# Designed miniproteins, single chains, continued (3), part 37

Each design is a single chain, and the fold is of that chain. pLDDT is the mean over its residues in the fold that is shown.

## One batch from the design tools (miniprotein)

Design m9350
Fold by ESMFold2-Fast:
Structure m9350 (fold): chain A 68 residues (1-68)
Amino acid sequence: MESVEIDVSTTELDEIIAAAKALGKRVLLEGNQAAIDYVKPALEEAGLEVETKVVDKPNNVLTITNLD
């Protein structure tokens, strides 16, 4: 199962979307609530199915995992 770790403070939102699309159509976001709230709507608008898991991580760190 493929995953990528992203720094949401230094990565442009369009780059995050491109990385998630490269993983698959269904992804899991793991991070703190602020990072998830920032990224999730953009991925859903881009046509991805998004599951979320709030974990105790720094505010700028998000893990995106392929669920396909």
Scores: mean pLDDT 82

Design m9351
Fold by ESMFold2-Fast:
Structure m9351 (fold): chain A 61 residues (1-61)
Amino acid sequence: MSKAQILTQIAGALQNGDYERARKIAEEAGVPQEAIDEALALAKAGDLEGAVRVLAEALAA
């Protein structure tokens, strides 16, 4: 699966408030736990764009 497809699935889960699904997708994609925790904190604060950016940067590294 491409990085763009992974990010799209995570963004969809976050928009639906399905943080458990978002975490699982990110873990399966190899995103570091620190980046997942930061992204989930941003999403819970209402910053979905910031959450996706953190995950995109982690996947690009």
Scores: mean pLDDT 82

Design m9352
Fold by ESMFold2-Fast:
Structure m9352 (fold): chain A 60 residues (1-60)
Amino acid sequence: KVKEVLEEAIEAIENKDYDKLYEYLYRLHELGHTELATEVSRRVDAGDYEGAIKLLKEAL
């Protein structure tokens, strides 16, 4: 379940679909990955899209 959400979050960033990204980050939070979801959100808000994608890939 977590791996699928991580893959979908990466795809959302690559497609610049930030509405979908925040839906997937909320699901990561519900699955107990609050710290990961928060840090990904922080990086995206700062314009660090490469850092956000790397963080998600490392969690796979």
Scores: mean pLDDT 83

Design m9353
Fold by ESMFold2-Fast:
Structure m9353 (fold): chain A 60 residues (1-60)
Amino acid sequence: SMEDRERILLEVLREFKKKLEEIRKKNGKDMPSSEEVLELQEWARELLRKLEREERERAE
């Protein structure tokens, strides 16, 4: 449902923001390293894949 999608998306964004803040604090830099960027991309991809799978399983 749209509400479930929004909830999962907000959770993803919240966790993403946390990870970015941790990177910032670790190095005192606002820009993540290439390795950190790849890790964030992979993590986000996995969460999006879960969302899509759940939507497909619940299709009318």
Scores: mean pLDDT 69

Design m9354
Fold by ESMFold2-Fast:
Structure m9354 (fold): chain A 91 residues (1-91)
Amino acid sequence: MDPRSLTVTKTQTVTATKDNTTYTFKGGFEADDPSLTLTVTITVTGDGNIKSVTVSEPKVERRDGKVYASVTATVTANKGTITVTLEGQAT
């Protein structure tokens, strides 16, 4: 028996611009089988005097032996609030 069929990482980079300030979101989804411990890492960079970064709880869905994940990241900065959703297949 080999439960180790799901080791999955998808790195995604998303940019969002507000008031001529660009924010770069880097995210990765990792899942371990059989426990399906999902690790979500979101890094936000940008010249907007970032005050806080909030990441939602990840949503995990299994389809045909594959893992899909989504997470919403919200950045609060001096130039307001930016929300980005990262979604991807983890494998």
Scores: mean pLDDT 60

Design m9355
Fold by ESMFold2-Fast:
Structure m9355 (fold): chain A 55 residues (1-55)
Amino acid sequence: GPLQEAIEAAEKAIAGYDLGFQLSEEEFQELVERSKGDAEKAKELAAELRRKHLE
């Protein structure tokens, strides 16, 4: 369903940036909610979180 698709898109975006184990549960949930299954938006948000965690 749409929620599962949003979660999968978020997980793929995170894997592409090596963020997986650096995100909190809350940050992952926000990524899913804000991307709404949009792969490009998920990548944009994952890149933003990656920059935040690399400082």
Scores: mean pLDDT 73

Design m9356
Fold by ESMFold2-Fast:
Structure m9356 (fold): chain A 60 residues (1-60)
Amino acid sequence: SSKLQQLKERIQQLQLDIGVVEVALAVYTVTKDEKGKEEYEKKLAELQKELAELQKELAA
C-alpha cells in the first residue's frame, strides 16, 4: 500500500477506536464509575490529538 493509503487506514482505525471509547464513557457516566470515566476521558483526548495530527498530514 502507498504511504497515503496507510495514513488513511490509520485515520479510519483511530475513528473506530474513538467511537468505542465514547460508548465506554457513556456507560461509565450512566453507571457512575468515576475511575473508568477519568481513564477513558484521558484516552479520548490522546486519540483525538493523534487523529488531528494525522488529518493535518493528510491535508498537506
Scores: mean pLDDT 87

Design m9357
Fold by ESMFold2-Fast:
Structure m9357 (fold): chain A 66 residues (1-66)
Amino acid sequence: MKKEEAKKKAYEEALRRVARMANPTLEQVKEAVREAAEKVGKELGLSEEEIKEITDELVKQVRLMP
C-alpha cells in the first residue's frame, strides 16, 4: 500500500538526514522526520492528510525509541 511504503521510505530518508548531522537534538530529529515524510509523501502522490498521519506516527517512534 502507498501509505506503508511511504512510511518506510520516509523513515529511511530521515535516518539518512540524521546520519549527516553532528550531535542532532531531538527537535532536529523530529524536523528531519517531518521533512522526509513530506518529501516522500509528495513524490508518491499522498494527500496532505496521509502525509500528516505518517509524520505523526514516525515522530511518535522517535519519542518512544530509547
Scores: mean pLDDT 76

Design m9358
Fold by ESMFold2-Fast:
Structure m9358 (fold): chain A 67 residues (1-67)
Amino acid sequence: SAEAARLTAEGGALRRQGKYEEAIALYKEALKADPTHRAARFALIQLLREVGKTKEAEEVLKEMKEL
């Protein structure tokens, strides 16, 4: 979806600025708009791992396998 793509791009910009928690929030909003948006899900998993939220990253990955 256009909305999920927009939110994912904004999350990517925040991630590049080191605003990791804000980027995580935007990736989660992208997945609320489109749960099948692979780019947002992959970006969220990578960033959650980068900030040490390993268990949350595992749950996001498991949810992807059900799509």
Scores: mean pLDDT 85

Design m9359
Fold by ESMFold2-Fast:
Structure m9359 (fold): chain A 62 residues (1-62)
Amino acid sequence: KRKVGVGAGPTAEAAKAAVDKLKEEMGMEDGVALVGLSAEQGREKALEISRETGALVAGATA
């Protein structure tokens, strides 16, 4: 089962930092950076991606 880390933040740099942390600390194989989202919106989007792809998804916000 594919592992995907979803990082959300108000800036591209913040979102990428969150994705990098998930890849390094949790062994996520892929990452999706969501820019311009609040922590709550990022979590909702991570759940949506998990439902659509069937992947194990972890979310982080910067």
Scores: mean pLDDT 67

Design m9360
Fold by ESMFold2-Fast:
Structure m9360 (fold): chain A 92 residues (1-92)
Amino acid sequence: NIEELIANLKVALENQDEETAKNIIQTILNSEDEQALYGLKELLLSDELSPEQKALALKVILDLDTDVAQQLATITLLALDDEERNEVLKYL
């Protein structure tokens, strides 16, 4: 269930549980499921995550070193407002 994966990812990011966040993100990216990828992107752009939590998720995504991961990270960073992007980049 994609909705449960996204909800569990949010909890992991709130707890700064990098290992759990990595496992969930890797599962989503390895699935190449359009709905799962969309849900992940929407969470990363939402007001539900702090800049620190967004940075942790983006760091995990970039560390996976796949074309899909790099594309998602790039699109997410470009879609953030300039002020929020600057805050996120402080933690990357």
Scores: mean pLDDT 85

Design m9362
Fold by ESMFold2-Fast:
Structure m9362 (fold): chain A 87 residues (1-87)
Amino acid sequence: DSKKKEEASRLASLYSAHAIRAVGAEVEAELFRRRAEEEAEKLKDDPEKVEEIRKEGEEEVERLRREAERHRREAEEYKEKADELEK
């Protein structure tokens, strides 16, 4: 059945796309975390500014990690559906 093979291929492509997006978001979260730490270290003589930068950095890192988790979950769902079509 060529239709099932075509659908499986499409689902595999969607899996790959979401898996790549998940990795991208994880990389962005780590880069943002490092930049926030570096900025906080530069301003270490101003405790209020350090706390503000760390809080904002933590919120953005959490947002990006949630985005990565969403894409990873979507990738897993597409992979499962593709595997089901192949038996």
Scores: mean pLDDT 83

Design m9363
Fold by ESMFold2-Fast:
Structure m9363 (fold): chain A 68 residues (1-68)
Amino acid sequence: SEEEEKLARFRERVRAIYERAVAEGWTMAQVTAADLALIDEAVKEGIDPVTALEIHEQVARELLARRA
């Protein structure tokens, strides 16, 4: 569905940003700016803010688990 495709694209964007942040050694300010931009974009595209935060948290947990 369009909703599933939209959520999948958002998850991929979140993952790409986090992977790039780790690979390039981004500062906390750069990470925060990217996170805010992603959430703002998601809301403007009609993604529920709670769902956007849940996806964000899931991706962050996955990356932390891989680092451990």
Scores: mean pLDDT 76

Design m9364
Fold by ESMFold2-Fast:
Structure m9364 (fold): chain A 62 residues (1-62)
Amino acid sequence: SPGMYTKEEWDKLIEEVKDMTDEEFERLRAELAQGVAAGKIDPEVLRRLGAYTELRAREADA
């Protein structure tokens, strides 16, 4: 299926999570995972968030 979010919505989400603590980010990820399990959220959201998590971890090591 097509992604649930537009580019603008994705950019906004990334800006919002950019300033989050690791605890806040894990909480958001858990909430999104529950939404996917409930059929309310496209699993593509978790895939993209996972890719961003990996990017964030690499930036922290740089």
Scores: mean pLDDT 68

Design m9365
Fold by ESMFold2-Fast:
Formats: C-alpha cells, sequence, structure tokens
Structure m9365 (fold): chain A 92 residues (1-92)
C-alpha cells in the first residue's frame, strides 16, 4: 500500500505546486482534483472516475484562465495524477 500512498502524495504535491504557479484562480480546481484523489484512494473505481473528470476540468480551466502555458502545466500535472489513479486501480 506504500506505493499507492506515495503516488497519491506526489500527485497532490504536484497539484499544489501547479496551482501556486498558475495563481489563486486555479486553486479551487486543483483542490477539487486533490479531494477526488483522496476519495479514489478510499473507494477505488468510483472515486477514480470522478478524479479523471476533475482532472479534465482542471486542464480546461487552466487553458481558459492561463492560456497555452496553463494548459501545458495542467497536462504535465494530469500525467502524475493519472499515474496515481492507475496505481489505485491496480491495488484493487
Amino acid sequence: MENVKKAVEEAKKKLRETAEKLGPEIQPYADEVIKALEDAAKTGREGSKKAAEKVNEFIERARQLKGDEGEKLARETAAVVSQAIAKILLEK
């Protein structure tokens, strides 16, 4: 279970760092992804589906509010989040 905890913590850290770089307008969307990841770690499949949906919202809002650079940083962050989701699903 340490592997899942590490992946989730890395994803949460990356989300916080990206929100800090992109500014306070992005913070609520990053927080939604963090909450969905925590739920995914507890519920598996159901929470993982919601986490994927929140990641897509995070990317879209980063693009709308911060342009191409925001989208790029959000997609890099989404890759780390997707890795954490994959580990959650594999540990089931």
Scores: mean pLDDT 83

Design m9366
Fold by ESMFold2-Fast:
Structure m9366 (fold): chain A 78 residues (1-78)
Amino acid sequence: AEAKLEEADRLARRGGEAARAGDYATAAELLEEAARLALEAARELGAIETPEAKEKARQVERGAERARGLAEQAAAKA
């Protein structure tokens, strides 16, 4: 989960930078990949039976939904 979260974070930052630069096609690709990795990490966290892991999984899922929304907005502008 940790490596996927780190990569998702990295891709989300790069996607945000691309969107600010007006490169919406790159932003859409990077943000969608970030959302995908974040959802995979959330699934791994959800398999852990601790309340802390479940809460972290919910937070990661919310972040992934936001990234997906941004990717869709970027794709519409590309």
Scores: mean pLDDT 80

Design m9367
Fold by ESMFold2-Fast:
Structure m9367 (fold): chain A 77 residues (1-77)
Amino acid sequence: MAAELLAEARRLRREAEELYERALATGDKELLKRAVELAGRAARLFAEAVALSEGEEKGEEVRRLVERQLAEAEAAL
């Protein structure tokens, strides 16, 4: 299960990177926002994988850190 979540997280991260590159090339803030959202989904799946591997408490700590960093990134857009 954790390996499946990691695979999904890696796939979403690659999609986010592609959108991010396109946003930088075009200056499209909506694409940049979409890239941040996909990166956030990937990071949340990673946190879930951590919860399954190291326990819910550790996974929740990682998730809270990720959500905070993503909120700051989103606000900067």
Scores: mean pLDDT 77

Design m9368
Fold by ESMFold2-Fast:
Parts: C-alpha cells; structure tokens; sequence
Structure m9368 (fold): chain A 62 residues (1-62)
C-alpha cells in the first residue's frame, strides 16, 4: 500500500495537494479502503476543502 505511505508522508510535510493525489491513487486501487478515505478527508480539510473532506469522512465511516 505504497500510496497510503506516500499520502501520510505528504501530510506530515504539509504538502496537502500531494497527499490528496496519493490517497486518491490508493482509492483507485481499492475503493473500500477506509484508511485511504480517512486520509483523503484529513488532506482535504488541511487544504481548506471542507465540504469535500466531509464527504470523504462519511465514506471512511461507511
């Protein structure tokens, strides 16, 4: 799950656009991966995309 690791690293670096991209790539491989949905929600929230973050968070909880 290389994309999850890269997403987490990008979040720590403050590169929220890279984090969004990596979590989206993880979800392209496995759309049922709730960890990737949660990571995407955090990255979107940090990027100021609050409505998109809320939707991603709901999918992480499903």
Amino acid sequence: MEHLKKGAEALRAGDYEAAIKHFEEALAEDPTNFVAWYGLSVALEKAGKLEEAKKARALAAA
Scores: mean pLDDT 80

Design m9369
Fold by ESMFold2-Fast:
Structure m9369 (fold): chain A 56 residues (1-56)
Amino acid sequence: SDLEKRLEELDKQIEELEKQIEQAKQQGDEQTAFELEIQLGVLMIERGVLQTLLKK
């Protein structure tokens, strides 16, 4: 379904953001890490909504 495809895309984007956050933290760029963590939070909310829709 379209929802399942979007969930797969979100999982990939989340993995990429987690890697970017780790890189920013390793470089001591706390501002960039914080901004990326906010973006990660937005994707996690979207993922949670899609998972709820798929479960019903």
Scores: mean pLDDT 85

Design m9370
Fold by ESMFold2-Fast:
Structure m9370 (fold): chain A 135 residues (1-135)
Amino acid sequence: MLPQSSLNDPVARATALMAARIMIAQGRYEEAIKILESIIKADPENVTAWNNLGEAYRGLGRYEKAIEYYEKAIELDPENAFAWYNLGLAYEGLGRYEKALEYYKKALEILKKVNPDHPKVAEIEKRIEELEKKL
């Protein structure tokens, strides 16, 4: 357990965020959650920690909790295209396709304004087209 005093250091916090992302990618969601909750307790304005906490809960199939954490990331940074995209994924996981489509369109708008050539643009466009064929 990292001492809470060490997470006040920006370098230790960035290292802990990287470790949590690796754990999410490995399916170690409960371990990532414990690190991310410790980061949020030290830095409640950490948009990346809120978004990654949502990703870990989505990986557990806990879509309603994932939504709450993505909405917190969006409250702190409304121009976070990845938080809007991940919110769309959580609503798609609930079968709420109309809301998923709304949030994918919002993510795409933001991402195209900042970096139109970003590889995630084509992935979001494809998901929008696949959902518009189901509605």
Scores: mean pLDDT 94

Design m9371
Fold by ESMFold2-Fast:
Structure m9371 (fold): chain A 72 residues (1-72)
Amino acid sequence: VSEEKKKELKENLEKEIEGLEELLKDESLSEEERALLEKALEIAKKALELVKEGKVEEAIKLAQEGVKELAA
């Protein structure tokens, strides 16, 4: 993975986390919607930590598995 792609992935995950945290402040969210957003936030935070540790392939796999679970 190129240094540029690694930086891009990190920036994308940081933006995703910020967006999810802001969405979770919405008082109109249903319990089901809140649970889905909380799971997405947990997955995104874990993926960001893996990218920071240089474990980019593990971060990508985790993100893919998370998307699959959230889509089910």
Scores: mean pLDDT 77

Design m9372
Fold by ESMFold2-Fast:
Structure m9372 (fold): chain A 87 residues (1-87)
Amino acid sequence: SPIDEFLEKLEELKKKYPELSSLIDEVKETVLANKDKLTEEELKEILEIVENFIKNYEKAKSPEERSKALYDFYVKLSELLKKAEEK
């Protein structure tokens, strides 16, 4: 199923970036709580949001840049989830 494929990709990201495992688990729990409201396209968008966050976080040279990457990540995720709830 689309959700099972999504969860498998998150587990692969946890293995590659163990320092981000808590954040990835938070995404997993959030998606599972909203699974009946999320389309396959929205699951793919969430995965892209996570992957873009990791890329930005790894490129960050300061704690301030890392905090900004985290903030931008949560904003994008929250906006997507709000749109999913409004259907």
Scores: mean pLDDT 85

Design m9373
Fold by ESMFold2-Fast:
Structure m9373 (fold): chain A 62 residues (1-62)
Amino acid sequence: SEAEELAARAREALAAGDLEAARRSIKQLDVLIVTALAQGDDETAARIAAEHRELLAELERL
């Protein structure tokens, strides 16, 4: 899925120390959460939001 690809790119960027690329992918995940909520897909939104929170916390602790 697009969310899985974005999360994978964010993790790769964090591992490489590319904070700018990590922030871009994390921001795109946020857009997907909003889109899922707008479509009434609360389950998908919650799943992406959990992954988004973990990636954002990792980024902020670097």
Scores: mean pLDDT 84

Design m9374
Fold by ESMFold2-Fast:
Structure m9374 (fold): chain A 60 residues (1-60)
Amino acid sequence: MKEAEKLIEEGEKARKEGKYLESSRKYSEASRLYVEAGDVEKAREAGRLSHESRELYIKQ
C-alpha cells in the first residue's frame, strides 16, 4: 500500500530529525492503513516502530 509506505518514510525522516512524537504518529497511521489492507505483518512492524519512537520521545 503506497500510502502506508510513504508514512513509514516520513516517520523515519521525522525520527532522524529528533521529532519523535511526529515519527510515532506517522508509524501509527501506517500501521492502521496496513491493518485495513489486511497486511498484519507490516502492521505489526509499523506498530513496533511507533512504540520505539514514543519511547524516545518520553526519554528525551
Scores: mean pLDDT 84

Design m9375
Fold by ESMFold2-Fast:
Structure m9375 (fold): chain A 77 residues (1-77)
Amino acid sequence: LAERQARAAAVAAEAAARIAALPGVVSASYHVFPNGDVLFGVTVAERSPALEAEIRRIAADAERRSGARVHLEVGEA
């Protein structure tokens, strides 16, 4: 359990940093649940289908790399 959470946390931290670096992203945060699932909370300045697609792509990559289930919540500022 601890090893799965550590791996999920490391992958989630890298993914959140990549999302936060995207133009138009105001903030990106992550939460790792006790079961190893990950939630990304992302706030964007203005909704854009292209930006949301990039955020989802990074989240999907994190899911593949960690083996954890990834949840994504995108809000507008």
Scores: mean pLDDT 83

Design m9376
Fold by ESMFold2-Fast:
Structure m9376 (fold): chain A 80 residues (1-80)
Amino acid sequence: HMKEKLRKALEEGPEALVELVLNEGDYSIFWKLAVEIGEELEKAGKEDELQRFADTVRRAVELYRKRLGDKKEYPKSLLE
């Protein structure tokens, strides 16, 4: 049910999306589900939601890269 969690995180904003990705520990799942959601929004003709979705994903990628570069923001187990 990861896709529903991703939709909720996208509605909450890029920070929530980054936390979801970090908690799941699989960046590839993020990309696959993001593509699926984007395609669904496009098929539904929800241009406004699609634009907001794309912006949120872009900002989440930026925040994710920042957290990857700052090891202080990771759980202690990842700093081993």
Scores: mean pLDDT 68

Design m9377
Fold by ESMFold2-Fast:
Structure m9377 (fold): chain A 77 residues (1-77)
Amino acid sequence: VEEAVRELEEYLRSQGLSREEARRVAEEVRPLLEEAERLFREAEEVRETDPERAEELVREALRKIGEARRIVEEAVA
């Protein structure tokens, strides 16, 4: 997550955002990426014992990533 947030800040700055704007957007996205990472980890842990729950956790993680992507797209547009 830390690496992804740093790369996102660099990307946003390359798109013309100021250092402060890039950091603000990255910090808005950070909790969504952390939640997605947590959900992916939980899914991997239960994958063999409860594959249906693992699939549900993956879908939720992807929803969080989609929300983060939406925030980034709005900031760059």
Scores: mean pLDDT 82

Design m9378
Fold by ESMFold2-Fast:
Structure m9378 (fold): chain A 64 residues (1-64)
Amino acid sequence: KLILKTEEEREEYEKGKKFVEEMKKLVEELRKLGISQEELDEIARRSPSVEELKELLKKKIEEL
């Protein structure tokens, strides 16, 4: 067994890792749409949830 902590701690770690990866991908997609670094910094300052970033990405795609 490679896990030193409980199964619950392992699941929490994996959830955190997935959250970070989803956030990173959403920010990169916004950047690909031509959103400026300054606008991305403003979004980051608001500490948005993954769902809020998905909604923002959808709106930006619809504006193209």
Scores: mean pLDDT 70

Design m9379
Fold by ESMFold2-Fast:
Structure m9379 (fold): chain A 70 residues (1-70)
Amino acid sequence: MVKITGGSLDLDNIPEERREESRRLTRAGSEAAIEAMKKGDKEGLPNQEQNDRAAQAAQEAIERVRRELE
């Protein structure tokens, strides 16, 4: 049998409701980061600025979805 170690331990202990919430938050963050990077690339921004904007957009999207789940 395959044994899971490392980062998978938290997922094994998370109820289905929390796993769904985590997936929604992760998806929202990823989508926002990708959109921010695409916009930054179109504007010709340096990689560092693109990454900074992507991180901020991801955090804002996660907070928005978190509010919607309340």
Scores: mean pLDDT 71

Design m9380
Fold by ESMFold2-Fast:
Structure m9380 (fold): chain A 64 residues (1-64)
Amino acid sequence: SAEDYYNQGLAAAEAGDTDAAVEYFKKALELDPNFKQAWFALGAIAASRGDEALAAKYFAKAAA
């Protein structure tokens, strides 16, 4: 499920595997594009990487 992929993304992020976390969050959104927590998680990762434009785009999706 989207929630299962989201939880796998959180586990990958906790393990320090940010690239795997991004892929799991994207898989969650492939199953449920309205899964706002996954959009927020992608925004937070983009912000941590210094990509403020991409972070703003993902946060806008989370707020919609």
Scores: mean pLDDT 87

Design m9381
Fold by ESMFold2-Fast:
Structure m9381 (fold): chain A 108 residues (1-108)
Amino acid sequence: MKQKELDFLKKLIEENMESRPATLEEVEKLVAEHPDDPRVHLSRGKVYLEKGEYEKAIEDFEKALKLDPDHPLAPTAYRLIAEAYRKLGQDEVAEKYEKMSEELEKKR
């Protein structure tokens, strides 16, 4: 909605993934206005993860990776997908995504 708020949230997501999550309403507005920006999908996925909506979180993280698989936050997206799968009790799937994150971080 407001450009200053969008720029602030995008910067916060990119620089401080460990910071307090934005509200669902805020991230839904970001996705609606910037549907092709992987950062807004990562932000909404993180909010879904915090709320226990693990399948929705995975969909958002996968969308972010599809939009820009070479993005600097791609290893973070894979790690967050792994976290969501562990919460769903799918440890074997989670381990695969954790390895993908590690390989991307190791890859130059």
Scores: mean pLDDT 76

Design m9382
Fold by ESMFold2-Fast:
Formats: sequence, C-alpha cells, structure tokens
Structure m9382 (fold): chain A 89 residues (1-89)
Amino acid sequence: AAAEAERHRALGREYAARAVALARENPADAAYADRIEAEFERALAASPEEEAVINDAIAAAMTAAERLSPEAQREVALAATHLARALAL
C-alpha cells in the first residue's frame, strides 16, 4: 500500500514535470506553466491526511491547464490521475 502510493506520487511528479516543460515551450503560457508547477508542488508537499489540500491543488492545476495545448493537458491529466490514485491507496 505505502510503496504503491509512493510509486503513484513519483509518476505524478514525473507527468507534472513533463506538463510544465511542454507548457514552457510556448512563452505566452509561462504564467500558466508556473501556476501548474506551484499547484502540483503543493499537492506533492502535502501529507496524505491533507486530502482537501491535495484535491484543491489538483483541481487548480487542471483549471490552469485548460489554457494549454492538448499535449500539455494530457500530461496534467496523467499527473492528476496518479496523485489521486496515491491518495486513494
């Protein structure tokens, strides 16, 4: 359980990093990339008991991602999915 949750958190961090890198390929999206990075960092820094903090951070990152390319949106969705799965374990 704990090891599986940590694997999903690691995958969430990896997909979040890819999403931010893709968003930063367009300089016009820099503010959204910074927001997504900050929100996923907030989710990853939270303890497992802080479910509301993690869920709020994921929702904020997903909302910011709506302004991005489909490729960046896909990586954000994958990061969100893995972080949500880690929380459920």
Scores: mean pLDDT 85

Design m9383
Fold by ESMFold2-Fast:
Structure m9383 (fold): chain A 77 residues (1-77)
Amino acid sequence: MLVSDEIIDRVLKEKPETIKEIERLGREAEELEKAGEPKEKVEELRERGLELAAEALGVDKEQLEALKAAKEKAKKE
């Protein structure tokens, strides 16, 4: 299922530090990707962010990874 804004809002209220870390990792990964850094390093940061998000939302990493892949595919179309 898609993560609703209500769930995100709840996590922001309960675990603001985790959300800040996820955002930091995402921004760092995007900056490294734009700078032409190795794909493996960028993916490592994104994977860490996904793990933190899965923990905060109470879902497994595989579920969030599938959701991320679906969103990425939609953006390319």
Scores: mean pLDDT 69

Design m9384
Fold by ESMFold2-Fast:
Structure m9384 (fold): chain A 61 residues (1-61)
Amino acid sequence: MLSREELIARLKENILKLPFDEQEEAVRRYAALLTAGASDEELQRFVDEVEKKAEESRKKA
């Protein structure tokens, strides 16, 4: 399993690959998860979602 630090690093990398308008939404969701005290498992799910969106956006462009 990835550490929280590794999950955050992957999240940052994949957010930069999103379309500009989706980057703001991703950052906002991340802040909300941290404020809610999200578990590493919840953070991993969010990272996976952002990663899939980044890949799909690149394929559609």
Scores: mean pLDDT 76

Design m9385
Fold by ESMFold2-Fast:
Structure m9385 (fold): chain A 64 residues (1-64)
Amino acid sequence: VDKVEQMQQKMDQIDEIIRQNPKLSDEEKQQLLDDFRQTLQSLGVPQSVIDLYVSRIQKRIDEA
């Protein structure tokens, strides 16, 4: 299975959770970001790429 495809699926899942649950607590939002970061690290994604993706999701969370 393509690691990039798995990463995109995880991003889509997180975006959908945030969209459907706009009243997530700060703790729940942080947990989602931590789980996402850990998943990307386990897939061997470089730290610089992880930081970019986490920043994008963080902005989505902050703007929602």
Scores: mean pLDDT 74

Design m9386
Fold by ESMFold2-Fast:
Structure m9386 (fold): chain A 95 residues (1-95)
Amino acid sequence: ELELARKAAELALEAALRALRAAENLEAIKLAIAAALAAIGALFMAEKGGDGRKAAEDALAAAELALEAAELAGDEEAKELAREAIELAREALEK
């Protein structure tokens, strides 16, 4: 469902922004920015209301990147948000 893909993208963006705030070096900052941009792209796909599978795939990719950013930044709350985003995106792909 587009609603699950949208929620996954929203959580991925929140995770990426938390990772960005926690980031203490340039490499972590760059990864968090990349994750945030991916999540924004996924949100645009979900809001367009077109191919729900494509929106879910984009949301999953953004959520996975947000988890990597959260892991590098060492922010446990960002990791939890990213994992929830991954779960919702996978659920959206399940049919």
Scores: mean pLDDT 84

Design m9387
Fold by ESMFold2-Fast:
Structure m9387 (fold): chain A 64 residues (1-64)
Amino acid sequence: NAMKEKLKKRRELFDEILRLVEEGVAQGKSPEEILAEVRKLLKDKGASDEEIERFLAYVERLLS
């Protein structure tokens, strides 16, 4: 079931992003540094530029 597979992959990606944000905040990283780390993670995972932009907007909202 392709829909369930895509949802699982999206969930795993969200979990990795949230952990990266939590670790960055705990380490005292700036929002800009955390956003750069998230961008690198998304590119490494093969996310499109459009997906990267959407995820970065989400993380920026969390850091505000």
Scores: mean pLDDT 80

